Designed miniproteins, single chains, continued (3). Designs and how they scored, part 56

Each design is a single chain, and the fold is of that chain. pLDDT is the mean over its residues in the fold that is shown.

## One batch from the design tools (miniprotein)

Design m9940
Fold by ESMFold2-Fast:
Structure m9940 (fold): chain A 76 residues (1-76)
Amino acid sequence: SLEELYDKSIDQWFDALDKDGDGYITKEELKEWFEGLGATPTDEQIDALLKKYDPNGDGKITKEELKEAIDKFREK
């Protein structure tokens, strides 16, 4: 289904962003990714994304947390 395909896409995207293979995406890695695109995001913008995709509030985005946050958004 589209939902299963989307979850797989998130997994692939997460793996591409998680170059260190830590199993999570940090604020620093998010900033570096955006800078790689030629953008200069503000700390507030990155923090807003982390707040949305880090429901456990640990300051890091795991695949599980990202999928849970997206799933909640889709179900609403």
Scores: mean pLDDT 63

Design m9941
Fold by ESMFold2-Fast:
Structure m9941 (fold): chain A 100 residues (1-100)
Amino acid sequence: KKKEILRIAYRFLEALLEVKKRRGDTRPIYELSDEEIKEYLREYFREAFPDLTDEQIDKIVDIILSDPLFKEAWDYLKKVLKENNYDEEKALEQIRKEIS
């Protein structure tokens, strides 16, 4: 369970950073609204799975965001981001080391 939370947090941050960079969004990930996070995940999955319809992607995103394990991972990620003064690269490095 704990290691799964760390892996989810890592992949989630990586996915959000990918979309954030593509959009030119300079805000810290911590400042994104729940709706903005949902839209960022939708864009990430559209690119990762080009053969899926928007309706299928929306269903996947809704399943992920409703998962209690994902909620724990998101809370953990917000804490790690804050501890690293919202330096996303340092946050990724910390989570990676904790997974090992």
Scores: mean pLDDT 81

Design m9942
Fold by ESMFold2-Fast:
Structure m9942 (fold): chain A 70 residues (1-70)
Amino acid sequence: MDDLIQQMVDVGRQIGLDSFGIADVARSLGVTGRPGMSDDQRRQNAQTVIDFLVNNPDRARQIADQMRYG
């Protein structure tokens, strides 16, 4: 789990997102952590965010900017 969180932070930084921007993207995708979620589900949610940041960096930045400035 920690390795996936670190990978998510590193990918975010490469595309110009801070931790708040990454959290905004996760919220937009509907994959934020909730009480009672399994570790497998949390891992899958982190991977979904990473995959989105890698494949859609321009859209990820737009989401973060819209949440901060829109």
Scores: mean pLDDT 77

Design m9943
Fold by ESMFold2-Fast:
Structure m9943 (fold): chain A 78 residues (1-78)
Amino acid sequence: SEEELKEGKELWESLSEEEREKVEGAVIAVIGTNTASLDEEKFEQILKAAKNALNNSLSDEELRLVIKYIIEKYREKA
């Protein structure tokens, strides 16, 4: 939803540059720039990788919002 994307953006902007690079790296490692390949299994792989990369500094719910925001940004570029 628009509200989820707003929350994801605010969480994303609260991250350091290094943390943002780590989360984007997790997305790219699993799906590259091909957002059409995204399924539930790949989403869970991204979540796990991002959670580990951020040393569990965000909750699973917060990370889901951030990942959804990043994927939406990648869809807009395609």
Scores: mean pLDDT 79

Design m9944
Fold by ESMFold2-Fast:
Structure m9944 (fold): chain A 72 residues (1-72)
Amino acid sequence: MTARNAALILGTGRAINEVPAEHIQAVHDWLRANLTPAQARAAVDYIATQGLTPEQLAEAERIAEELLAKLA
């Protein structure tokens, strides 16, 4: 799983309540083990370029911010 995919899952999935808490935790553990904080920040920047609507982007960024805080 790439940082981009993980951030998108946490952002969009949680915003629409589709991703179970267990799955979010597993993704989180993987990111902590495999990515640096710099790579996690790059994932957030990448999401912004994917052409999401402003509403979807705001929700995704909010959750991604939580993810980045835990990786810092």
Scores: mean pLDDT 56

Design m9945
Fold by ESMFold2-Fast:
Structure m9945 (fold): chain A 85 residues (1-85)
Amino acid sequence: SKDEVRHLLDMLEQQAKELFERAEKAIKEKDELTIKQIIGQLRDLLVQAITVAQLARQLGDDETAARAEKLAQEILEKIDELEKV
């Protein structure tokens, strides 16, 4: 159960990294449609990160919970940045 939650977080961190890289490219190319699509994908990822944080807390895995909370914060900051483009 703890290993499964940790694996889910690792997958979410990788997905966030890929979306952040795609977002930087879309900003450079002034691709407003792609930016809007990435915002939607980041919002979905945010919900998953919050869920993982809550589940990790329930399992007593405070380290994984803190990592997931940090990921959620980074996603929120990226959404705010992209909405201003």
Scores: mean pLDDT 90

Design m9946
Fold by ESMFold2-Fast:
Structure m9946 (fold): chain A 62 residues (1-62)
Amino acid sequence: LDELIEEIAKKLGISKEKVIESLKKAAATGPVGRRVAIRDISEATGLSEEEIEKLLEYMESL
């Protein structure tokens, strides 16, 4: 999970803290907005939607 956050941060050119904040906001948006955010991050980073969804679920469980 930390490795995935670091990869997203590198691909987007932002800090790990900014990635976490953005993911938490996406998770709070509601089901449709959350899905759109997962897709957009996947397209921007080249990571799978499945990995990003698992990361959001982890962040929501904290």
Scores: mean pLDDT 73

Design m9947
Fold by ESMFold2-Fast:
Structure m9947 (fold): chain A 86 residues (1-86)
Amino acid sequence: STDKDVPLESVNLIELSAELAAQGLADPRNVARDLDIAAHGLLSAGHYEGARVAYEGADRVAKAKSPQEAAKIARETAEKLREIVE
């Protein structure tokens, strides 16, 4: 993908991860890993503010006590990224 596609790909990954967690199909550790992957992609593509938001989201998700809490945090992170990417 081009650097221009990375923000949308990152948002889509985080949204998918949040949906799976909401359905009980992903644990907080899986969601945090997906957020770290998104953050690394954003950082590598030069989207520094997006990377920061995704890394902060990953840290919050890692502390989540349930898949449902992880889903909420991931959705909040995706919303913040959409504000940056739009």
Scores: mean pLDDT 84

Design m9948
Fold by ESMFold2-Fast:
Structure m9948 (fold): chain A 55 residues (1-55)
Amino acid sequence: VERALRVGEETRRRTRHLPPEAQRAGEETASEEALRGLPPEDAVRRGIEEARRTS
């Protein structure tokens, strides 16, 4: 749970240049992937990809 929260926060920090809705999509995706057991860096990367796709 703590890992998922931190991964979401890091993803939001790395996507602050995107619209708020894209940032949220990335944060949600990264947190979900971390909860599924992805390593933190991989979860953040997938979150960033989702944020870019949403923007």
Scores: mean pLDDT 80

Design m9949
Fold by ESMFold2-Fast:
Structure m9949 (fold): chain A 79 residues (1-79)
Amino acid sequence: SSEILEKFKEILKLIEEGKLEEIPELPGSTHLPYNPELDAFERRVLTELLEKGVDVATAFRVAKALVSLVSQDPSLLAL
């Protein structure tokens, strides 16, 4: 979906600009079956944010938002 891709790109832009407070709180994949690609993606996002000095709560919120979008459009994993 172009809408999901646009939201994903918007979140990535906000991360690049350091505007993490503007990233919407989206429900994570908490009730979905285990997916190793989504799990690896979530861990990568968390690690990158934590290494940049982002607090744990914000890092998890941002990672959940990205995972929510990727679960709706798995082609985003190729970006």
Scores: mean pLDDT 74

Design m9950
Fold by ESMFold2-Fast:
Formats: C-alpha cells, structure tokens, sequence
Structure m9950 (fold): chain A 68 residues (1-68)
C-alpha cells in the first residue's frame, strides 16, 4: 500500500469537510492494521475530531482506493 501525499490529504479534507488530522488517523490505522476502520471505530474518531461519521466513511473509501 502507498501512503497519501500531503496534496491528496488536503484535497480530501476539503472535499469531505473533515480535518487533515482525521484523515491521517484513518491512514495510520489502515497502515498499522492492514484493514479499514470498523463503523464503531469511525464513530469514535468522528466524535474525537467533531466531524460526521458519514463524511469519515466516504473519506475512508477514497483513502482505500488511493492506497491500493
């Protein structure tokens, strides 16, 4: 799996109205565990960063496509 570039993270953050830090948390989890976050893990992350679960779920799908 490749890592996201800084530019890719900034574009996704703007597209889904989430922070770059939230996207970095998703990327880091996928790298560490070799799999996407579960719904429960996304809900916890959404609460931590003050963003919607729906936005993080959509962002995670795009991150997976880029990292594949």
Amino acid sequence: MRRLSKEEKEKLAKKYNVSVEALEAIEGHIIAHGRPLTKEQLEKLAKLYGVSVSSLSKAQKEIIKIME
Scores: mean pLDDT 83

Design m9951
Fold by ESMFold2-Fast:
Structure m9951 (fold): chain A 95 residues (1-95)
Amino acid sequence: SEEEEIIEAFQTEFGLSREQAREVLEKLKEAEKAIREGKLDEAIEILEELLANTPSPLLQVHLEGNIRYIEIVKSGDVSAAAPAAAEIEAKRAAI
């Protein structure tokens, strides 16, 4: 299934166990729901909790990127998007 493919991808790319990959997927779904409901601060909090508990440097950078994007949406400053993406890409390249 598509969900199993995502779990396997998270295990391979981020070095997570199956249970850790499933937990990350469930929390990302919760954050997405919060975003859809306009609860941007709640979405940031969920992602920051994942970031604090993640042993994977690649997943940490990925989560930082998601948090930065939500902060830009919350601020309404779309001009910050490209510089933020470049900063996150540089961090990912350094791993």
Scores: mean pLDDT 85

Design m9952
Fold by ESMFold2-Fast:
Structure m9952 (fold): chain A 83 residues (1-83)
Amino acid sequence: SSLESLEPSALEELKQFVAEHSEELRKNHTSEERREIQEEILKKIIKEGKLDEETIKEMLKEYKEAGREDLAKVAEEALEKLK
């Protein structure tokens, strides 16, 4: 009943969008830029409810590895909202 049911390419673009923005957050960007990108992606993904918890957990893991506590916190919050 969503685009991902009729158009697999749309779902694939969504996943790539998340992955690419995760890389941007790891590229030594300013804290403000990383936070804004992360918050925008997570809020959008949560609102759509199209991604599995596993995807958000993976993003969280990446931000923790990058040492970005604020971004990791946003990802944790997003993960909690799914349950």
Scores: mean pLDDT 60

Design m9953
Fold by ESMFold2-Fast:
Structure m9953 (fold): chain A 111 residues (1-111)
Amino acid sequence: MKEEVEKRIKELEEEIKKDPTNAQAWLELGRAYRRLGELDKAIEAYQKAIDIEPTAEAYTELGRVYYAQGKIEEAVKWYKKALELDPNNSRAHFLLIELLRKEPKKVLEAL
């Protein structure tokens, strides 16, 4: 499984070399790094995707990686941005509610 993710990263890096404005390739690269636990590299890739094309999906994935780092306030910030862009984003709502259940004081202070 790890080797499959590392192979996918190399494929995505080659796609990005051919077209550095491919926001979807940057988003998938961020997801691949998150799966490997390379959280700082995942953040960098998601930020590149957002710089090219801000989407509720990209904001939600960025919130998830900050939560994986234990950065609760940052995770709330990015889930809120996802909901500002798409108020009906079920994934961002679910993740924000899940975070509120686990860390109610920190989430309420960040809201």
Scores: mean pLDDT 86

Design m9954
Fold by ESMFold2-Fast:
Structure m9954 (fold): chain A 66 residues (1-66)
Amino acid sequence: ADLVALGKELIKRYFEKGVEETAKELGVDPEKLREIFREAMEKIHEATSLDEIDEVLAEFAERVLA
């Protein structure tokens, strides 16, 4: 799904470039991005299926772009 793919790319960019550079490229607040990322990682740790992980990734992308 488009949002799932976007969520994966955004998380990858976060790990590769860090929060400040990723936030600058996306035009979002770095503290907001850090909080959204932390919440997404917590939900992924609690996920029991790949479908649940995909839902978290889609939500992550939506929240970052809102």
Scores: mean pLDDT 80

Design m9955
Fold by ESMFold2-Fast:
Structure m9955 (fold): chain A 55 residues (1-55)
Amino acid sequence: SQNLVQIIADKVGATVETVMDVLRGQYDISADTKIEDVPKEKIEDFAKKLGVELE
């Protein structure tokens, strides 16, 4: 899932940390949740809302 968050960050011109902070706030993800433990479905939904296509 780290690669998906990196793709979003690169596409929107933000940092991985910024994307993770927004993702945690939007999807009720714990601040202690590591990037690899974030559900892929939540990352893909977030990318879709931003108009970003993931592999």
Scores: mean pLDDT 76

Design m9956
Fold by ESMFold2-Fast:
Structure m9956 (fold): chain A 72 residues (1-72)
Amino acid sequence: TLELVEERKVPSAEEARRLADQIAAGWAAQPGTVSVEVEVEETPDSVVVTVTATFRLADGTEVVLTLRLVVE
């Protein structure tokens, strides 16, 4: 299994949700997509939106892409 993780800072929770929806839709449209998940972790002091996509390649290799959107 190959794993790629990216973290991005965003100015607001609304922007985080908007970007997460946009990215999730794009990833879900790709050939070989097994699953796309959007998770929101909210505390009084922080908001993190995580988009995780699992892809299966022709050779059976699974690739997991994780994007974390952290509200500054």
Scores: mean pLDDT 81

Design m9957
Fold by ESMFold2-Fast:
Structure m9957 (fold): chain A 84 residues (1-84)
Amino acid sequence: SLSESIEKVKDEDVKKALQQALEEYQKGNLEEAARILAQKGFELKETNPNKAAEVYNHLGELYKEAKKYNEAIQAYLLAIDAKE
């Protein structure tokens, strides 16, 4: 589940963003949840590419849970791009 995946996250800053996104998703605010994670991933991309990739992978899982498969694929590709 999304909540179980978030509990495995060790970085407190990343975990907080993921928890905020999950809260928005649970309220039915998928677009806001996705925006939080996309912004956090973008912010981290230059300074902490591995953490950016982790955030983008969770964005992919969020879209997958919402059955937004094309958006999930794009998020996973962003995670790959962040590392390379």
Scores: mean pLDDT 88

Design m9958
Fold by ESMFold2-Fast:
Order: structure tokens, then sequence, then C-alpha cells
Structure m9958 (fold): chain A 77 residues (1-77)
């Protein structure tokens, strides 16, 4: 709930629409709940999602946002 909203906010700030951000935040939250999901796997999944929806965002910013998203979701475990 609270964690998903924070992830949505970061994704919208990165240039995703509120709808895209909500769908991705939910998907990444589900992935984070899977046994064996680590920070690196979650960060890579977040980068792929951001790149798909905001391809014009600089790669460095995509990685920065993805890292923050992954950290928030892993901290909630």
Amino acid sequence: EEVIKKVEELLVEAGLTPEQARNIAKALSTLASVPGTDLELLENAAVAAIRTHAPDLPLEKQREVARKVAEILMEAK
C-alpha cells in the first residue's frame, strides 16, 4: 500500500504516466514478494520497465530511479 504509492511517485517523476506507473509498481511489488528475488534482479526488472515506457529518459536516470524503486521494495521485506 504505502510502499506501492512511493514506487508509483518515483516512476511518474521519471516520465511514466500515472497508469503505467501504477501497473509497473504493482508488477514489481509482486516480483519482490517472490522467494529468491534479490535487489539486483528487482533493479534490472525496474530498468527494463522504465526503458520500455520512458525510452527518452537518459540511461543514468533510468538506473537511478530503478535502484531507488528496488531499494524501497526490498526494504519493505
Scores: mean pLDDT 81

Design m9959
Fold by ESMFold2-Fast:
Structure m9959 (fold): chain A 83 residues (1-83)
Amino acid sequence: SMAEVERLLAELERIADEADEIEKANASDPEVQIRAGSIVVFARALIFVVRKEMEQGKLDAAATAELLRKLIKKFREQLEEIK
């Protein structure tokens, strides 16, 4: 459903914010900065693309929600490795 897509987008925004906070907290660690910064960039790009598809009325909500859940799981695993 579109409501599910909106919830997942909000979760991606939280992941991007958490990754940004980790990057700022680890300013002296180049590896953490690159890894956390990559999560920020990819999560925000994904939010942008999905919102654009929603505006165009072309979104398959069920397929999009499934894809977002898989990507969110991967981002969370990457964040746990950085912490």
Scores: mean pLDDT 87

Design m9960
Fold by ESMFold2-Fast:
Structure m9960 (fold): chain A 82 residues (1-82)
Amino acid sequence: LSEEDIQRVERQLQLENLTPEQALAKIKQEFEETGYINVGDVYLLKYLQEKHPSPELDAFIQQMLVKARELGLDTLADLLEE
């Protein structure tokens, strides 16, 4: 992630009044309910991995990576592996 990407994500979290933990919980809930995440969610997850690393985050990224590969979503999987 670039410094500009980090600043953009931080600003977005502040505007939406979300903590890093709340943002992760929201993405997890949406993924559990829909089986889908968007490219913006990938950038947020990469930001969280760099600035707020946790075993829970790493486990979730691995789950999404496996699912993306199973569904043939190679572009999404490649973004998650970066």
Scores: mean pLDDT 76

Design m9961
Fold by ESMFold2-Fast:
Structure m9961 (fold): chain A 105 residues (1-105)
Amino acid sequence: SKEDIILRLLVYELMIGGSLTTMEKSKNQEVIRQNGQTIIDLVKEISSIFRQAGFNGQAAQVDSLADQMNQALSTEKDQSSLISKFNQIVQQLSALVKQAIQQLQ
């Protein structure tokens, strides 16, 4: 149902927020990297949910955000810059999720 899609999107956003908080509070590079990868995997799951809902254009935008996160995780050596970049991308993801939820209501 539309309600099940909305609930899944909200749950994945909550999980992304938790992993992002762990990245921000951790001083361990391995923990930061693992949580960054977890966020990327969850963003890809949101893209799959968007495709299942018929939002193919928005799904492509979410895929682009996952690619940007993956690029940042592999190239950004400064922890604060990496976290700042992930925060910016998560804000863009949240806007796309909000738009999709509004269309499902």
Scores: mean pLDDT 89

Design m9962
Fold by ESMFold2-Fast:
Parts: structure tokens; sequence; C-alpha cells
Structure m9962 (fold): chain A 73 residues (1-73)
């Protein structure tokens, strides 16, 4: 199953992207928008989301918007 996370940050999108890459997601950066794609199980995705949110908080990254989409084939 494929999952897509779209993140809008107030300041440093590259820092947010680095955090997502540490969680094993495929990441793209467009201005203040960071898009990450993960392919795997729902359980793995849930773990990645929790780790990602904790890492953002630890890094002091200010998130304006976060959106999660489940992609069907």
Amino acid sequence: MKYKVTLEVADDAERAAAILKEQGMEVKVEGDTVTATFEGSEEEFSDKLLAFLQALRDAGVRVRRISVEKVEE
C-alpha cells in the first residue's frame, strides 16, 4: 500500500525533508512544501508517522499544515 504525506513548514523545509529521509521515506521539496511517499504496510506507515512527528518536535520544526493520503493502485 502506498502513503503520501504533505508537510508545509514555516521556515526550513530542508530540515523537515532530512527528518523524513531518516524515517526511510522518499522525499521531495518544493519551496516550503515537503512531500514524502512510503510504500509498505499500514503498521510500518504508522510507525514512520509517529517517529516523524517526534523528530520534528525534537528538532523544533514549525509545521503549518500536515496532510496524509492513502493511495490505492
Scores: mean pLDDT 77

Design m9963
Fold by ESMFold2-Fast:
Structure m9963 (fold): chain A 105 residues (1-105)
Amino acid sequence: SSKRKKIARQAVLITAGATALRMRLFLTPDASPEVRAKVDELVDKADALEKAIIYDNASDDEILKMAEEIRKQAETLRAIAPDSFQGAVDRLLGQIEELIKLIKE
């Protein structure tokens, strides 16, 4: 359906956003171990969400739960991340919010 294609696209954008944060860590050697661990956790959760949506045909309720968990992790990262990460984290949060809105209609 058109809605499912939009949901799949948002999942891809969320994975891309999390991966961009990981690439930013490579350029920020002074980032704390806590920031590095949270970025890795976000990438893993984003990959799991994309797999659930695209390959596992997860229900809207399952997708919503996973999206809310990723949002909570991204908000935690925003609180501890350096200023240079804030724009990328805010964009990731925007993509997660868009996915949640698509699920809720």
Scores: mean pLDDT 88

Design m9964
Fold by ESMFold2-Fast:
Structure m9964 (fold): chain A 58 residues (1-58)
Amino acid sequence: SGAEALARARAKAEAGIAAARAAGSSDQGVTVIEQAARHDLAALERHIAETGEAPPLA
């Protein structure tokens, strides 16, 4: 479940980045979104490591 939650979160992040590019975001704007996504994925991974569970909205 944790691995599945991380895979889904990564796919969602990739879709969000693609949507930002399609919406005409600058390269710098896309980089900010990528950094935010990386931060959120790291936080999710830490949460799973600490609790042994994915959150209900993973």
Scores: mean pLDDT 77

Design m9965
Fold by ESMFold2-Fast:
Structure m9965 (fold): chain A 90 residues (1-90)
Amino acid sequence: SLIEKLRELVNKVKELYPEYADELDALFDRIIEAVKNKDLEGFKQAALELARVLDRMLADTKDPEQRQKLLDIATEIFLVLDEIVKEIKS
């Protein structure tokens, strides 16, 4: 369920920023593989790279409404990632 929530949130970001779709898909695949393998270090590295991509997207977004939508989705993404970390550690 957490992985499916993350997928839905990533898809929302891809709809707003189709130019980032391939980069987001690659990062999502790395996160899923790390979760599957219980690879905490790989998960943290992929999550950090996702944060950097989202920061670039926010910096490049001129429209305040679109920026707020991205910020809201990014906030939900990091809450889901935090819950996934707890599951990997369990």
Scores: mean pLDDT 87

Design m9966
Fold by ESMFold2-Fast:
Structure m9966 (fold): chain A 59 residues (1-59)
Amino acid sequence: GKAEEAIKRARELAERSENPGARAAAGMGAVDGEELLKQGDEEGALESAEKGIRAAEEL
């Protein structure tokens, strides 16, 4: 689904980013997204992953 795809993108961005702040932002988005998805909050999971990606891209 969209949430799983966004979480995967956030995780990949965290792994590939050389900037420590970008790694942390994308990584937190992925972790928070995974936790929310496990709780059944697909919309929250998507938003958390996307927020992490956007924060990382701003760095």
Scores: mean pLDDT 85

Design m9967
Fold by ESMFold2-Fast:
Structure m9967 (fold): chain A 95 residues (1-95)
Amino acid sequence: MPSLQESLDQAIQEELDYLEEEFKTLSKEEAIKLAKQRLITIVNQESLGLISEDQAEKLVKGILDILEKFGISQSTIDKLRKEYEEYKKKAKESR
């Protein structure tokens, strides 16, 4: 039922909109710290089955896009993406 996925996509967009507003109030260092905390939370939520793999990937992409928009370097964004993939891999291996 595609209509249920549209509702879930809306919830993801609302979370990303909230994070973008928070990033507007933060320094570069605070934004990177918040992003790291959110990536760990996303890995934990996915590993607990609270969100799907597709939902997790959309949230991660959205967070990294916000960081890029706010002037965080591509090398830092690439590092955060790699850290997310490693956390995700470790979560799967620990089961």
Scores: mean pLDDT 79

Design m9968
Fold by ESMFold2-Fast:
Structure m9968 (fold): chain A 82 residues (1-82)
Amino acid sequence: MKALELVRKALEKMKNYDYLGAYEYLREAARLLGIRDDELPEFEIRSGNPLLRMAYAYAKGIVEKAEELGDEELKKLAEEVL
């Protein structure tokens, strides 16, 4: 699934502190899963970095969508971003 591959790439970007790259991949994965920007879950983060905050918001949205779909692999990878 394309969304799964994008989340894998986002994890690699997060590991290398490339928050812009992680944000871009997670946003595209969320878009492919039909997650709207206005449907992103609230996420408590005290980071001043808006890209990191948005990356976490998309990752949490992907976790919730993966649970709805029963996609345990996608859920596990998105949880590793958080």
Scores: mean pLDDT 77

Design m9969
Fold by ESMFold2-Fast:
Structure m9969 (fold): chain A 61 residues (1-61)
Amino acid sequence: MLSPEEVRERMVALFRELGVPQEQIDRLLAEIDTLPPEQAYRSLLNYVALAEAELAELKEK
């Protein structure tokens, strides 16, 4: 299982590959950082899963 830091880095990398603007990524991370640690970690995992699914669809097309 990925550490919280690794999950955060993976989310940023995936969103960059999807073409999400850096300012939007930064705003999302700032919002997640206001959450309790467990909830923040779950949010990061959910965003990573969504981004991976989107990239998989784009690569198969």
Scores: mean pLDDT 80

Design m9970
Fold by ESMFold2-Fast:
Structure m9970 (fold): chain A 71 residues (1-71)
Amino acid sequence: KEELEKKLLEKTGELLELAKEIVESGDPEKIAQLEEIAKKYDPLLADESLSIEEKIKVLEEAIKELKKLLE
C-alpha cells in the first residue's frame, strides 16, 4: 500500500503549507480559526486506531477548511 502512504505524506505536506500561509498572513482572526481547526483535527490525526485511508480523509477535510480561510 505504498500509494496510500505517499498520499498521506502529500496531504500532510499540503496541510502544513496551508497552515504556514495562514500564520504568515498575520491575520489574527484567521490564526484563531486555524487553532480551532487544529483542536478539531489533531486528536483524530493522533488516533493510532485510524487506518491510513481514514487519516487521509481527515487530512482532506482539514485541508478544505484551511483553503476556505485563505479566501
Scores: mean pLDDT 80

Design m9971
Fold by ESMFold2-Fast:
Structure m9971 (fold): chain A 105 residues (1-105)
Amino acid sequence: MEDEELDRLIDEALEKARAVSPEAYRAFQEAFDLLRKHGAREVLRAVARDVLTGEPGSKEAVEKAIELAREYAPETVDAVKKGMPLEQTSVAGLLIAALEARRRA
């Protein structure tokens, strides 16, 4: 669902993340795509605001992106338990693996 205010908020959040690190940008871009796919607009808006008011490259911000991936793609945990090759240190890798697991289900 198109929302000009929400889209602008997301764009500003991603630009702030990019200014901090490429890793933060990638992690939050994947998290926002996942939340948008699930229609979790209130969570999406809250995360975007947190990025704008906090430090998107901080340990806490990255952990939050990982938690969102775990919450909206719990099959990522199942994929890891089944020995799927995942880049354990990459939030983007975890999100991509979760999305691929959903596509195969």
Scores: mean pLDDT 60

Design m9972
Fold by ESMFold2-Fast:
Structure m9972 (fold): chain A 84 residues (1-84)
Amino acid sequence: MDDEAIRAAVARVREVVEPRVPELEALTGDERRRAELEVAERAIAVLREEAERAAETAPEAAAKLRATAAENEAALAAMREALA
């Protein structure tokens, strides 16, 4: 159950990230950094959504997904401040 919940979350993150990889590779400088931040924010949102879905049936997986989302949110906040 926990492994299944994590696998589902990873699959959804890939669905958000993979289609945008060619776009990111074509961009440079600040445009690329902004696009990378947008993709990362959407990936974090997906992790939180999947954590909430898993909360009742796979609480350990939900806790791991929330921890990963929180760590990535902190990293994004630091990167946003560096770009401002």
Scores: mean pLDDT 80

Design m9973
Fold by ESMFold2-Fast:
Formats: sequence, C-alpha cells, structure tokens
Structure m9973 (fold): chain A 96 residues (1-96)
Amino acid sequence: MEEIEKLIEELRKAVDAGDDEKVMSLTRKLIPYLLEGDEETQEFLIRALAEILVRLIKQGKQDLADKIYLFVAFELYANNKLDLLQRLTLELVRLS
C-alpha cells in the first residue's frame, strides 16, 4: 500500500505540473496493482484514478482524461475485470 500511495502522490504532482507524459507513465505503472491487488488496493486505486480524471477535466485536459480512461478501461476489459470497470465509471460519474 505505501508504494501505491507514493505512486498516486507522484501522479497528482504530475497532473498539477502539466506533465502529460509522466501522467501516462505513472498510470501504466498502476495497472499491475489494479489487476493483481486485493480488494482494498483495487478500491483505493479506483477512487484515486477517478479523482485524477475529474482533476484533469477541471483543468481543461479532457483529451488526456479520455485517453487515460480508455487505456484503463481497455486493460480492465482485456483482463475480465468488468466489475472494476463499472466501479471506476460510477465513481467518475459520482465525482462529476
């Protein structure tokens, strides 16, 4: 969990800095934890990713937010994690 929390903190800093390449790179690093993690880890990551997506949208970075959402959604779909995909989508709607 501590390593995942540090990655999310770094991801938030990259979003604030407008470092689009680093945002994508850090998102890719989180995918194994989302796919292989326990339920607590998955819940934490879904909430954190939804918050990041809303933050990007509020910054006017809709294209980057869409790219991240589609990337994560594809990874979840490809690995038969449809429950996590549904939770991510619902959390994103809740925060909007």
Scores: mean pLDDT 86

Design m9974
Fold by ESMFold2-Fast:
Structure m9974 (fold): chain A 77 residues (1-77)
Amino acid sequence: PPATAAVLSREQQRAALGAAAATAARLAGLPTPDLSALPDIAALQAEIRRLVSRSADPHATSEAIARVIAATAAAAL
């Protein structure tokens, strides 16, 4: 097992957050944000929070996002 298994690279974090943003947008019935316009992790996290707040069920959307992030992170390691 790699020494950095618990730590994601910036690129792996961005991939996980990108998948989360797409999931949040889909559940909110909104278009997926342009991830190339959101290269900053903080900006991407802010956009995900905005999409979650716009969904019909923010709680279920948050749980789906957490699951997607965990699955994407596990697949990236």
Scores: mean pLDDT 72

Design m9975
Fold by ESMFold2-Fast:
Structure m9975 (fold): chain A 57 residues (1-57)
Amino acid sequence: IEIVVDPSVPEEDIEKVKALLEKQGITGKIGLPPVDGVTGKSSVEIVKALAERYEKE
């Protein structure tokens, strides 16, 4: 899966989200919401939202 992220997003957050998705049984092809290519906080906010969602869940 290609995850659209800003360079400012910490790599650790991305890895945690992936690990949580895989633990949920979601591997490979599940596309995250497409938020394209503007430098901004939207990618960070999506990663954080997913991390909290799956970490708590």
Scores: mean pLDDT 52

